# Designs tried in a protein design run: designed miniproteins, single chains, continued (3). Part 41

Each design is a single chain, and the fold is of that chain. pLDDT is the mean over its residues in the fold that is shown.

## One batch from the design tools (miniprotein)

Design m9493
Fold by ESMFold2-Fast:
Structure m9493 (fold): chain A 56 residues (1-56)
Amino acid sequence: SLDEKVERALKLLEEKDLTPEQIAKEVGFDSVEEFERALVEKYGMTAEELRRKLKE
């Protein structure tokens, strides 16, 4: 599901120094644009904004 993909992506953003494009591919998004849209729709933040917040 979309929510499961996003949850796995957040874990990778926090734990790994992978690019958003690499994370999108790893969790099964068709593109980095689809991945970024899902994050903005759910959290109001881009992948890089979420990474910064998670590392606080």
Scores: mean pLDDT 84

Design m9495
Fold by ESMFold2-Fast:
Structure m9495 (fold): chain A 75 residues (1-75)
Amino acid sequence: MEEARERAERALEEAQRLAEEAPTPGGALGAGIAAGLAGIALGVGRVTGDYEFGARQAERALERAKEAVKTGELV
């Protein structure tokens, strides 16, 4: 449980960093949305106690943030 929570927190922090450092408006918006999703996933883990699910969703959101920054697309 502790490892899953830590993974979710790291994914959120990294997604937020990617949004802040994004060189394009599209990348920044896409990464920002992904960071928001990671935050929601962490919140779900906190409320339900299921941090493994939260971590998995936060890590998926981080992958979306990386893709948005890499492509500069709004997806």
Scores: mean pLDDT 77

Design m9496
Fold by ESMFold2-Fast:
Structure m9496 (fold): chain A 73 residues (1-73)
Amino acid sequence: SAEELLAELRRLGEELVEAARAGDLEKIRQLGKRMRELVAQLLKDPAYREEALALAEELDRRATAAYVEHQTA
């Protein structure tokens, strides 16, 4: 279901933030690919499109911030 896909996106997003904080480029790439696949599936359902896009943007922002902190440490 779309609700299960949203829950999985949140779970993978938290893993992405931690991988970004650690500077694990391979894990960032693997998680990013999986998250893009989930977002693509969610975008097919108009009822969940806005929520999926907002969640993806928030998770990307948090992961980017964590990776920048890693690079500047």
Scores: mean pLDDT 85

Design m9497
Fold by ESMFold2-Fast:
Formats: C-alpha cells, structure tokens, sequence
Structure m9497 (fold): chain A 100 residues (1-100)
C-alpha cells in the first residue's frame, strides 16, 4: 500500500525520533552528571555537541516534512511535531550552556 518513497520517509522519521530520544534520555543526564562532578569543561563540550546535532536534526526534519506534505500528510505533521520538540530542546540546551 505505501510507496517506496513513503516507506523511506517513515524510516528517516523513525531514525530522527531515535536520535532525539538519545539526546533527551542519554545526553542530558550525562551533562547533569558532569556538572555534579564539577567537570564544567566536559558539560560544556557535551552541550555544544548536542546543540550541533539538534540543529542538524531540525533541518533534516524540516526537509522531511516538506517532502512528506504531498505524499503523506500524517508523516508531514509528525515530522513537524518532532521538529518543534527538537527546537524546544535546542532552546533549553542553549540556555543551559549560558549558565555554565
């Protein structure tokens, strides 16, 4: 039923969801641990790396949503939702970096 292109977009969205989950569930706790241990240089490095990854993810999700608009509107809406979540997380990480 879904076209090959739709299946490829679904796979790209699934990978983006995994990447965002890794940043939220593994990356952020690692930053907090570094801060608690007094390793502010490590905390700063981890935040900078996650900020760069999120910026790339946001662009990928924007492109994915645009491609999905005509093929599968539900995929486009999900990609846009994930993009907004990533943008909110980016703002949080930028604020945390300023506090260091």
Amino acid sequence: KPSKEVLELESELALAQIQLSIIKNLGLPEVEKAKEEGNLEEAKKLLEEMIEELRRLIERLRELAERAKELDPELAEEAERLRREAEELLKELEEKLKEL
Scores: mean pLDDT 86

Design m9498
Fold by ESMFold2-Fast:
Structure m9498 (fold): chain A 82 residues (1-82)
Amino acid sequence: ELDELIEKVVREEDEEAEKKILSLVEPIAKEALEARKAGDEEKAAEYEKELKELLGEIHARLAEVAEALGLLDEAERAAARA
């Protein structure tokens, strides 16, 4: 599902898919912040690790889809010029 949401954001500029991705990130980020405010360094570190892993996965997939779209855009520009 995350992979499909990322593809929809990059390929189709799907705002609902973007909101769904943010909905996956926001609760983890909120838990990390609340744990920091409570002084629970161990819980904060666990949520921060989970957040970093999720963001890393999102970033890697986003870069892969964007790279593929970049190649398509270059080919389309070349075809339009012809």
Scores: mean pLDDT 72

Design m9499
Fold by ESMFold2-Fast:
Structure m9499 (fold): chain A 81 residues (1-81)
Amino acid sequence: SSAVEQALKEAEKLFRERAPHLSDADRAAVLATLQELRRVALDPNATRADFEAVLARHAAQLSPEARALLEEVVDILLRHL
């Protein structure tokens, strides 16, 4: 839907604003997680639980800074469910 597309653009903007302040490793981890979140967001059968599962799966592998950014991204995407 256009709402999901707008949410993905908002998430992309947030990442672009925060990326210069992340380490190379954190930026790579965030990009990998964002790719998975984007795939879920574009799946018409996706539920809230699918977004939460992606974040949970990656949470232990992320710095506090990267995790906080991804929590904001998930919040943006969940507003459109």
Scores: mean pLDDT 81

Design m9500
Fold by ESMFold2-Fast:
Structure m9500 (fold): chain A 68 residues (1-68)
Amino acid sequence: SAAEALKKLAEELNKDPRIKAELIGDDKLVITTTLSVEKQIGIVLRIIGDYPDLEVSLKGNEIIVSAK
């Protein structure tokens, strides 16, 4: 399910101390990072590749992930 995918993704991302992934309810994951925009784009592309059922958007220094 999308909720299980979001939880799994949050656990994986939080292994890097430069990345903070917060699950908001069961529907949305908010990712904040001290990484550059180029590295943030790299994270977005990785998520899209690994989780095709999730929607990803970049808003300033935040990456928002939700179910499609």
Scores: mean pLDDT 80

Design m9501
Fold by ESMFold2-Fast:
Formats: sequence, C-alpha cells, structure tokens
Structure m9501 (fold): chain A 93 residues (1-93)
Amino acid sequence: SEKKNDEAIKLVTEGYQALLKKDYEKALEYFEKAIELGEGDIKAGAYNLLGKAYFEQKEYEKAIEYYKKALEIRPDNVDAKENLEKAEKKLKE
C-alpha cells in the first residue's frame, strides 16, 4: 500500500541516520521494519543498507545475503553489486 511504502521510506531515512552514527542496533531495526512495509525500490534499498550495516560490523556472510536479496528485487542496482563484490573479497582474506 502507498501509506506503508511512505512509512518504509521514513524508516530507511532514520535507519541511514543511525548507520552514519554507527548505531547498528537501531539501524538494523529500522531497515528490518522498512523491509516489512516497503515494496520495489524501497525494499531493495533497505536490503542493501541492511547489508551495509552488517558489512561495517564485519559480518560479511550476512552482508552478502542481504545484498543478494536487494539484487533479487533490483538486479541492476549498481551499489548493491559493488557492495556484494566488496563483501565477497573480504571473505577471501
């Protein structure tokens, strides 16, 4: 629904602000709620940002999982593709 997608956009914004502050617990909570409410681009974006939050915590396998989920929704998302490659390289270190 339009109202749920609008709320998801707000949650992504709040999650991104938490991520910038390295408040990973809040960032994960906001992005997970955005994924539940959002569709299409906003849901894909939330998965990508959830992946980034795990990546910054060095949880590379979880980051890969969520970047792949973003790409299942939006296969052409350049940011998610680049983030996936970066996370996969970290697992080979």
Scores: mean pLDDT 90

Design m9502
Fold by ESMFold2-Fast:
Structure m9502 (fold): chain A 86 residues (1-86)
Amino acid sequence: VAASLSDRDLLVAGAAALTGSAAEAARILGLSRATVSRRLRKLEALGLVERDPETGEYRLTPKGRELLSSRPAVQEELARRVAAYA
C-alpha cells in the first residue's frame, strides 16, 4: 500500500478504540494529544479507525481489528500500558 504503518500507529489505534477518546489514548500512551490526533487522522485515511460523528468516539474498522489481531506484541504492549494507566 501507499502508506507505511508502524507499531506505534497500531498502539494509538488500539488505545483510541478501547477508550473511545483521543485524549484518553494520549494519557494511556504518554503521548501528546497533537501526536495522537495526527496519527488518528492517518489511521482514518487508511480505513483502520472510524469516528462516530455524533459521539466523537473512535472504533476499529474490521480491517483495523484484523491488522491489530495479527500483531500480538502490539496487543500485549497496549494491555501493559492500559494496566499502568490506573
Scores: mean pLDDT 79

Design m9503
Fold by ESMFold2-Fast:
Structure m9503 (fold): chain A 119 residues (1-119)
Amino acid sequence: MLSPELQALLARLEAAPDEDVPAIVAEIVELLAKESPEVALLGVGELLDILARRDPEVFLESVVTMLAQIQRLFSPEDTTRIALLIMEHVRRHRPELVEALLGLLSQVLSPEVVAAMRA
């Protein structure tokens, strides 16, 4: 179950102007890092659903920000699991953005995580 604090941040994200989105995404990831892995995965899924409604450029910037913060705050194993969930979501809902996203992520994520996302 998502915490009231996380639900409030997700609601704030839905109402936010595009320029504020990456900063709110970073705050959400910091809160998710305090949760169990199962709750963190659920929260990432909800975050992706909200971000998918934004313009492609805002979506890409927000996903890059999300994964960079995840790499900083989570274990390498959990980072890889979350990165794979994100790629499955992007391939399913925004397949046109897959190559652009992988190109951007190659500049910020470890080579091992990027290799897993390409497979």
Scores: mean pLDDT 84

Design m9504
Fold by ESMFold2-Fast:
Structure m9504 (fold): chain A 71 residues (1-71)
Amino acid sequence: AAAEIEALLAAGDYELLLEVLEATLEYLKTKSSDPRAEKAAKIVEEMIEAVKAGDTEKAKELARKFDEELK
């Protein structure tokens, strides 16, 4: 959830956050026939890139967008 991602960003635990995001991306890839999963996977990929770049504000915005797509 966005709240969990924001909490990890605030804690500065980027290693754990990246592990969670990469695991989420692999899970979403197993659902290749679901258009929601495909869109969510793209958001997670962008979020991983933002975290690796140190862009925590972009990562937070993408986390919220991810939550909205899964509703």
Scores: mean pLDDT 78

Design m9505
Fold by ESMFold2-Fast:
Formats: sequence, C-alpha cells, structure tokens
Structure m9505 (fold): chain A 59 residues (1-59)
Amino acid sequence: STQQQIERLRLQIGLFTAFADVSRMLAERTGDPANAAEARRLDQRVRELQQQLQQLEQS
C-alpha cells in the first residue's frame, strides 16, 4: 500500500541520514577524503528518497 511505502521511505531516509552524519564526522576527524565522498553519496541518496516520498504524499 501507499502508506507502507511512505513508512519504508521514512525509515530509509532516517537511516541514510544517520550514516551520512557519521561519515561527515569521520571526515572531519580524520581528513580522509573517502569519508567525505561517502557522506556526499549518502546525502544524494537521501535527496532521491525524499523526492520519492514527496511524490507519494502528493498523490
């Protein structure tokens, strides 16, 4: 159902946001560009999931 898809997307958004935050913190602490790249990749996934959520909520 649409409600189940919305709930799943919200959980995924929360999870990937947390992973992005951890990667950002590691990038700041270590200066490792791999952690900075991972944070950007996860931020992009969050944006894509947020767009999917918005489309479902508008229907």
Scores: mean pLDDT 87

Design m9506
Fold by ESMFold2-Fast:
Structure m9506 (fold): chain A 77 residues (1-77)
Amino acid sequence: HMVSTLEAAARAAHRAYQKAVEAGDLEARKDILTSLGNLVDAANAGDEKGVRTAAENLLASIRKVDPQAAAELEAAL
């Protein structure tokens, strides 16, 4: 379900983003926001393949900062 995927992605991205902010990791913050934006764009376009690819990219970005948030997102996919 697209809405459930977006909700799980937004939740995980928010948690990882907060950790990146606390760590002063500007690169991780930009990477997470870019990946999340790509996922939202693909979902709005109805591109199921694009959503899957963007979700994998977001998962990789989150995993570098917050492995627990990444595990939660992976379980929701």
Scores: mean pLDDT 81

Design m9507
Fold by ESMFold2-Fast:
Structure m9507 (fold): chain A 58 residues (1-58)
Amino acid sequence: PAFSEEEARALARAILEARKAGDFETAAALQRQYDRLAVEHFDAVHAIALEEQRRVDA
């Protein structure tokens, strides 16, 4: 799909959880997918990332 808030939020959460778990290979792969969405929809994707980061990376 072109863009999905649900998909972007799931990717952001998965990235943060992978990093927290020390799975940096998975985190890097997911981050590349997320960055692709962010290039197209920067403001929406960035807002999602900040919200998820506050929960996981507090």
Scores: mean pLDDT 72

Design m9508
Fold by ESMFold2-Fast:
Structure m9508 (fold): chain A 61 residues (1-61)
Amino acid sequence: LVEEALEIFRRLYEVGEGTVRNVARELVERGVPEEEARRAAREAQRIFDAEREAADRAAAA
């Protein structure tokens, strides 16, 4: 579930729509309960932000 949320987050980020709300909404549309969708979307954002920070740090080295 978090993996699905992360995939959606990456795709939406490329078009400037990478938000927890948009990811959670798409998960709900796929049949995920709202509470679980919001939790997965927040975790996906945390992972995505960490990956981006690590990539920026590698590029700066």
Scores: mean pLDDT 77

Design m9509
Fold by ESMFold2-Fast:
Structure m9509 (fold): chain A 70 residues (1-70)
Amino acid sequence: GPLDEVLALLEELIARATGETRVVLQNLLRELKEVGTSLTPEQKANMIRALHRYVPAEEAERLARLLEEI
C-alpha cells in the first residue's frame, strides 16, 4: 500500500543521502514506522514540507502524493 511504498522509497533515498539530508530522512522514516497509518493531517503536512526542502522535486512530489493516500 502507499505506506509500504513511502517506506521503501525513503530507505532508497537514505542510502544515497549524506549529511543533514540523511538525518532528516532517517527521522521521517522512524516517525512513519512508529505512527504508520495513524498519521494526522498536521504530521503529513510537516513531512511533505521537509521532503520538498531536502529531496529533489520529482521524488518529493511522488512521496507527497503517496503520503496523502495514507
Scores: mean pLDDT 86

Design m9510
Fold by ESMFold2-Fast:
Structure m9510 (fold): chain A 57 residues (1-57)
Amino acid sequence: SEIVEKGSELGKEKKRMLAEGASEEEAEQYVTEKAKELGIADSVEELDRKGVAAAIA
C-alpha cells in the first residue's frame, strides 16, 4: 500500500511537470530518480521498466 501511495504521488508530480512544460523524458527521469530515493524503484518493477525503457530505448 505504501508503494502504491508513493507511486501515485510520483504520477502527480509527472503530470505537474508536463503541465509546466517539461519534456516527457525529463518527467520520466525525475520519476525514476525519485522512485529510487523513496526506495520503491526496485520494488515496483513496472515503474522501473517504464522509466528505463523510455530513457534507453
Scores: mean pLDDT 64

Design m9511
Fold by ESMFold2-Fast:
Structure m9511 (fold): chain A 81 residues (1-81)
Amino acid sequence: IEELSLPPEELVRAGRELAERAVESEGVEAVSHLVAAQLLGVEASIAGHEEAAKEILRIVAEAYEKLGDTELAAKYRKLAE
C-alpha cells in the first residue's frame, strides 16, 4: 500500500490554508482550492487518519457555507460524520 509521507496534523493544516484561500477567492479559483482541500481529506482517510479526514471535511463545509453554497456545505458536513 502506498503510504502518505505527511503526518495528519500537516494534512489538516494544509486543508485549512486551502479553505482560507478559497474564502478569499471567487469562482473557479475558490472551487479549485476547496477541491484540493477535499482531496487531502480523502487521502487522510485512506491513510487511516480518520479524525484528520473529518476535520478537513468540516473545514471544507464551513468554507462552502461562507461562499454561500449551502448545499455543498451540508454534503461535506455529512461526510465529516
Scores: mean pLDDT 78

Design m9512
Fold by ESMFold2-Fast:
Structure m9512 (fold): chain A 86 residues (1-86)
Amino acid sequence: SLKRLLEIMKRLLELAEKSENKHELILKLVAMGILASSLDDESLAKVVERAEEILEKIEKGEISVEEGINRMIDIASEAALANPLS
């Protein structure tokens, strides 16, 4: 759901603010939010599921915050390109 995506994005923002690259990471999170807002409910649900998996990997220290955010942008972009609402 959009509410769950916003909760994930809020947690990522808190993690990004502790980074040396915080401004770039915040811009990437904004871009992800814009891309996700163009998705249908089914595509959004799949993006949320993958975003939760990526957040868990960041919190476990398996990937960096920057790598996690980059992966999330990729999945949102792929979903938007697969379902162009014209």
Scores: mean pLDDT 79

Design m9513
Fold by ESMFold2-Fast:
Structure m9513 (fold): chain A 104 residues (1-104)
Amino acid sequence: KIEKLVEETIKKAEELLKLAEEEGLSVLSKALKNLLAKLKEILEKLKKGEEISDEEILELEILVGIFLIAYGVEKRLGLLSPEIEKKIEEVVKLVDELIKELKS
């Protein structure tokens, strides 16, 4: 169940990254690339039957925080289309669900 949630989060984050790069959202794109790298690392560990440590969960939470700061910056610059905002909301929801599952 958690593996599928990580896979869905990666898929939605990759879709958002493509849109962010097409629109020239450099701050958001950089934050998303770092978040995606950590999500892919977590997915590989889960596929190997390895446990995700509390330290790795904290690292994920920090990267999510950086992603949310990047979103705030792009929003204040007036650079966000309604389509990108909707995709950001999808990624935020999935990441919130994932962190709750990893902590339970």
Scores: mean pLDDT 87

Design m9514
Fold by ESMFold2-Fast:
Structure m9514 (fold): chain A 70 residues (1-70)
Amino acid sequence: SKEELLEEAERLKEEAERAGDEGKAGALTGLINVIKEGKISEEEAREILRLIKEGRLQEAQDLLVRSVTK
């Protein structure tokens, strides 16, 4: 669900902030914002979160932009 994705993303953002990983924290902040704004599907959000978890931050950002600008 979107609620579960939001909870997971917020938890990972806190972990990234504690670790000083500004890139990962920024990517997670972007994802959280577009989910809350309803600008992205659950499937798109799940794929972006997966890319962030894998450290593929540029690919996550590119997919995020494409998902909200269609």
Scores: mean pLDDT 84

Design m9515
Fold by ESMFold2-Fast:
Structure m9515 (fold): chain A 68 residues (1-68)
Amino acid sequence: SMELAEEARRLLEEAEEALRAGDYERAKQLIDEASKVLKRLALEDVETAKELGKRLRELVAQLEAHGA
């Protein structure tokens, strides 16, 4: 749904902000929540879920690079 896509985008944006602020605990929490929303979105809109999933993987890589 459009609502799930909007929620996923918001969570990913907040995770990016947390990473920039050095708040890795918050970033991990937001990434985990975004992952859950994307799993639900993939059942309704696989195309949008794939696009946002790419962004999620980039954020996971950044978080892992900081040892969090």
Scores: mean pLDDT 86

Design m9516
Fold by ESMFold2-Fast:
Structure m9516 (fold): chain A 57 residues (1-57)
Amino acid sequence: MKRVSVSATAGDHTIHAVGEGETVEESREKALEIARQKLREAGVDPDAADFAAFEIP
């Protein structure tokens, strides 16, 4: 199983999410979806956020 960490920054908001999947691509996609959902819950537009992703060993 692969894990990917995503950090999303929009203005003064920074959130972190981790996704797990069979591949790095699936894990990244899951992490991005979680990050976007967290931004929406915080009242932040996910389309305005800067995303950075990296694989966790």
Scores: mean pLDDT 80

Design m9517
Fold by ESMFold2-Fast:
Structure m9517 (fold): chain A 68 residues (1-68)
Amino acid sequence: TAAKKEELIEQAKKLEELAEEYYRQAEELRKLGDSKGKEYHRKAMGYLGQAEKARLQAEALRNAAENL
């Protein structure tokens, strides 16, 4: 239904927004790592992984919505 398609698109948008936030946090932590040490670089890598996962899930939801 149109309502279900809209719900999937809204969920995808939320995941895209979350991915952008994780990318932003990863960049800040990367900069901190350059001055404060490897632990911040490690945290940045963690956020990059979470961002990539959220982005891929958003793509899957958009694809599912297109097939409704």
Scores: mean pLDDT 87

Design m9518
Fold by ESMFold2-Fast:
Structure m9518 (fold): chain A 51 residues (1-51)
Amino acid sequence: MARERETRERVLAAVGELAASGEHVADRDAEIARRAGVSRATARRLVRAAS
């Protein structure tokens, strides 16, 4: 679905941004979710699916 594709791209962009920033983050799933504008569970699921 278009929404799932857009959400996945947003999550992956957030992962790339976080990796490029060099920030030490205690909870990466929460930070990715915040940046992507999704729930932590959605961010965790999509990151694992993309790995």
Scores: mean pLDDT 73

Design m9519
Fold by ESMFold2-Fast:
Structure m9519 (fold): chain A 71 residues (1-71)
Amino acid sequence: MKKEKIKEYVENKNFSKSVSQVMESGMTEEELKEIGFSEETVKTIMQMIKNYKKQGKTPEEIIKEYNEKKI
């Protein structure tokens, strides 16, 4: 299920993948809290999504930026 994958990404500290998955699914802050994430983790993810949406970035562009930072 989508929620299980997002939880796994957060547990592995892969916030870029979790943000991308959340944006693709259109999950709300309340739905992320229901998955069992801490309020701090939820706020971090939602702030990243809000900033990316303001910039007009797609989930694909978020993943590209994440990969570029590792290279």
Scores: mean pLDDT 68

Design m9520
Fold by ESMFold2-Fast:
Structure m9520 (fold): chain A 97 residues (1-97)
Amino acid sequence: MEEEKKKYKEEAQKYADGVRKNAETLRQLHEEAERLGLSPEVVEALRKAYRTAEQLVKDAENAAKQGTKKSYIMAKSAGDLANALLERARRLFERER
């Protein structure tokens, strides 16, 4: 149904927007870690988290274009993973400050 397709696109886009916001926060945490002179290992871990989040943005945005239940589930999964990455990154950053 066309109405269902529209709803899946709208909901998937909300997850894609959330992933993009989380990726931006991860980028800021990485830049702040470099500015504060945190250990190379911590800076690298935050950089990897940010890069993973950037890939999740692409996956979620591509899913949002499809308008299927499967693509909606994929966008939601990307959102859940991005939230988990941000939570772990924040804990790491706070411990090493």
Scores: mean pLDDT 86

Design m9521
Fold by ESMFold2-Fast:
Structure m9521 (fold): chain A 78 residues (1-78)
Amino acid sequence: FGKGLTSIDVRDQTDLTALNLGSNQLTEIPAGVFDNLTKLGTLDLSDNQLSSIPEGALDGLTSLSTLLLDNNKLTSIP
């Protein structure tokens, strides 16, 4: 029984302009999961357990102006 998100699938959510995934238990971002989010202006991934972001994972985010990655295990950002 878990209350936090441990994985994400938002590929069909093409009309999102803001996505708040903060304060979950995410350990990884699947490659391509954000590819269709071309309207997304804000992505909050703060306070998770992310150790890396896959190369190209943010390439579909052509409208992105705000990215929050605080309080993760990241050693590098793509």
Scores: mean pLDDT 73

Design m9522
Fold by ESMFold2-Fast:
Structure m9522 (fold): chain A 67 residues (1-67)
Amino acid sequence: SMATLEEAERLKEEAIEAARRGDLETVERLMQELKELLASETDPATREKLEEILRELEREGVRAITE
């Protein structure tokens, strides 16, 4: 659903901000919440978008920590 994707984008943004300030515990928690969202989603189109958001977080989160 649209609400699920909006929540996922919000979690991604919060995790990137946490990574920039070095709060790795918050990054791990938010990644877990995204994975739970993906695990509970049954709509294929929404699942594909959630997988992209999680992949972006894995990539951009590492970049945020190293910058």
Scores: mean pLDDT 79

Design m9523
Fold by ESMFold2-Fast:
Structure m9523 (fold): chain A 75 residues (1-75)
Amino acid sequence: GSAELEELRKRIEELRKEIEELEEKIKKLKEELKKNPDDQKLKEELKKLELEREIKEGVLALLEGVLKLLEEKEK
């Protein structure tokens, strides 16, 4: 019932917060990389965080799709 929808919404909200935190880290690293464009460690860390963001965005899209299907069944 509605309890399963609430749990799914909580997971979606938590994942959105994780993505937002990753986006802030990515922004900060991009600013640092502008000052040190040849820093290999910054480039590697940026690539790692961008990959983590892409994975989490994919999971978020899947969960939002599931939520939409479940909400449409209760309409």
Scores: mean pLDDT 84

Design m9524
Fold by ESMFold2-Fast:
Structure m9524 (fold): chain A 85 residues (1-85)
Amino acid sequence: KIDEVKKVIDKFFEEAKKRYTPEQVKQLEIFYKSIKAVLDTFKDLPKEQILKGIELVYENAKKRFTPEIKKDLDKLFEEIKKVLE
């Protein structure tokens, strides 16, 4: 369910504010807003298309982050996949 995906993303971003530098949080905020835009814009599309949209945002974002943040983003993406199953 899309609302469950939003909760997972919201929780991730709140934890990110506590663990990362202000500069890293600012970059993650762009990613966070992009994923939320995909969920809001494509909510009426099949789950496969929503997941594909999120995956494109995720793949583009992770190229810009440190290995530590990439690991956290990988975990976030796996949790999103589980919710959308």
Scores: mean pLDDT 78

Design m9525
Fold by ESMFold2-Fast:
Structure m9525 (fold): chain A 70 residues (1-70)
Amino acid sequence: AVAEAQAARDAGDLERVEAIARANPGDAEVNAIFAVGLRRAGQPERALEFAKTLPEGSDARRVVQVIGNA
């Protein structure tokens, strides 16, 4: 999952990164990769909105919020 998400992000394939992140909502690293991808695409607001779909108090949500606000 992580390696596949990194490869998709580096290729600019945000649709694939999103699909991997949505399949792994508890995986902080996969969700961080998607958040970084969204920031690189100029969509930090979308990263912050996506964070709201993750479990409250989770590492995944915290990491996505930090990246979206950077």
Scores: mean pLDDT 79

Design m9526
Fold by ESMFold2-Fast:
Structure m9526 (fold): chain A 74 residues (1-74)
Amino acid sequence: SREEVRERAERAIEEGLEMAKEMREVDEEMAKEISEAANEVLRAVNAGDVEKAEEEIRRLEELIREARELLEEK
């Protein structure tokens, strides 16, 4: 549902922005990619494009996972 996608997007954006902040000290380029992905999620949600929002959320979630793994190793 649209509400479910919005809630998932809000969580992903929040986690992404926190991760980007931490990643800026480790990998500035990756921090930028996460911030850009969060902006794309917000854009898709605001456009009401549920399908695109789901795709962008999955991409952001993947970037968050990669960043988390990198931070755990450094």
Scores: mean pLDDT 83

Design m9527
Fold by ESMFold2-Fast:
Structure m9527 (fold): chain A 112 residues (1-112)
Amino acid sequence: TEAIRAALAEATAELARAVKELTAAAERAAAADPSAAPLLHRAVDAAQGAVNLAAATVASGGAVADRAIAALDRAVELLDEAAAAVPEIAPLARRVRELAARVRALLEALRA
C-alpha cells in the first residue's frame, strides 16, 4: 500500500504538470478560436478537478479514490471531445490521457 501511495503521488504530480501545459495550450487555442473556448475550459477544469481528487486520495490514504476515478473518466471523455474539435491540443491531450490512465490504475490498486 505505501509503495502504491508513493507511485500515485508521483504519477499525480506528473499529471498535474501535464494539465498545466494543457491549460496554457487551451487558453491559446481559445484565444485563436473563441467558439471552442467553452469546450476547452470544461475539459481543462475537469482535468484539474481530477488532479485535485487524486491528490486528496493520496493525502487521505484512499478515502476518495472512487470519486477520483469517476473524475478522471469524465476528464478523459471531455479531453477526447476537445482534441477532436481542436487538433492543436491533441498532442498534449494524448499525454494527459496517458498519465490519467496511469493514475487511474494506481487508484484502482490503492482501493483494492
Scores: mean pLDDT 89

Design m9528
Fold by ESMFold2-Fast:
Structure m9528 (fold): chain A 55 residues (1-55)
Amino acid sequence: SEKEELLRLIGRVLAAIGDLFEAELKGDEEAKKEAEEELKKAKEELKKLLEKIEK
């Protein structure tokens, strides 16, 4: 269902934010880049899903 997809994408955004904080604390530049890319992808998918739900 769209509700389950929405919750999954929100979870991915939150996880990526957590990964970013952890990478910052450890000074892991590679992990930081991966977390930034995952956050970007999750946000784009979330935006597309929200546009589909509203119209």
Scores: mean pLDDT 82

Design m9529
Fold by ESMFold2-Fast:
Structure m9529 (fold): chain A 61 residues (1-61)
Amino acid sequence: MSEAERLLAELLALVNEASAQGKYSDEFGELVERAIRALEAGDLETARELIERLRRKLEEL
């Protein structure tokens, strides 16, 4: 499995968890869109940073 595939799987898991917990806000959605864009561009460092920010935000909400 590629790094991009692994990060995409983590992103999808976070999206599903946020939706299940009722924590999917507009701000969360904006970060998700940015992470997808970074993955599409091959910017794995930015994607990883955004996924970590999403994980922290989910824990805070």
Scores: mean pLDDT 81

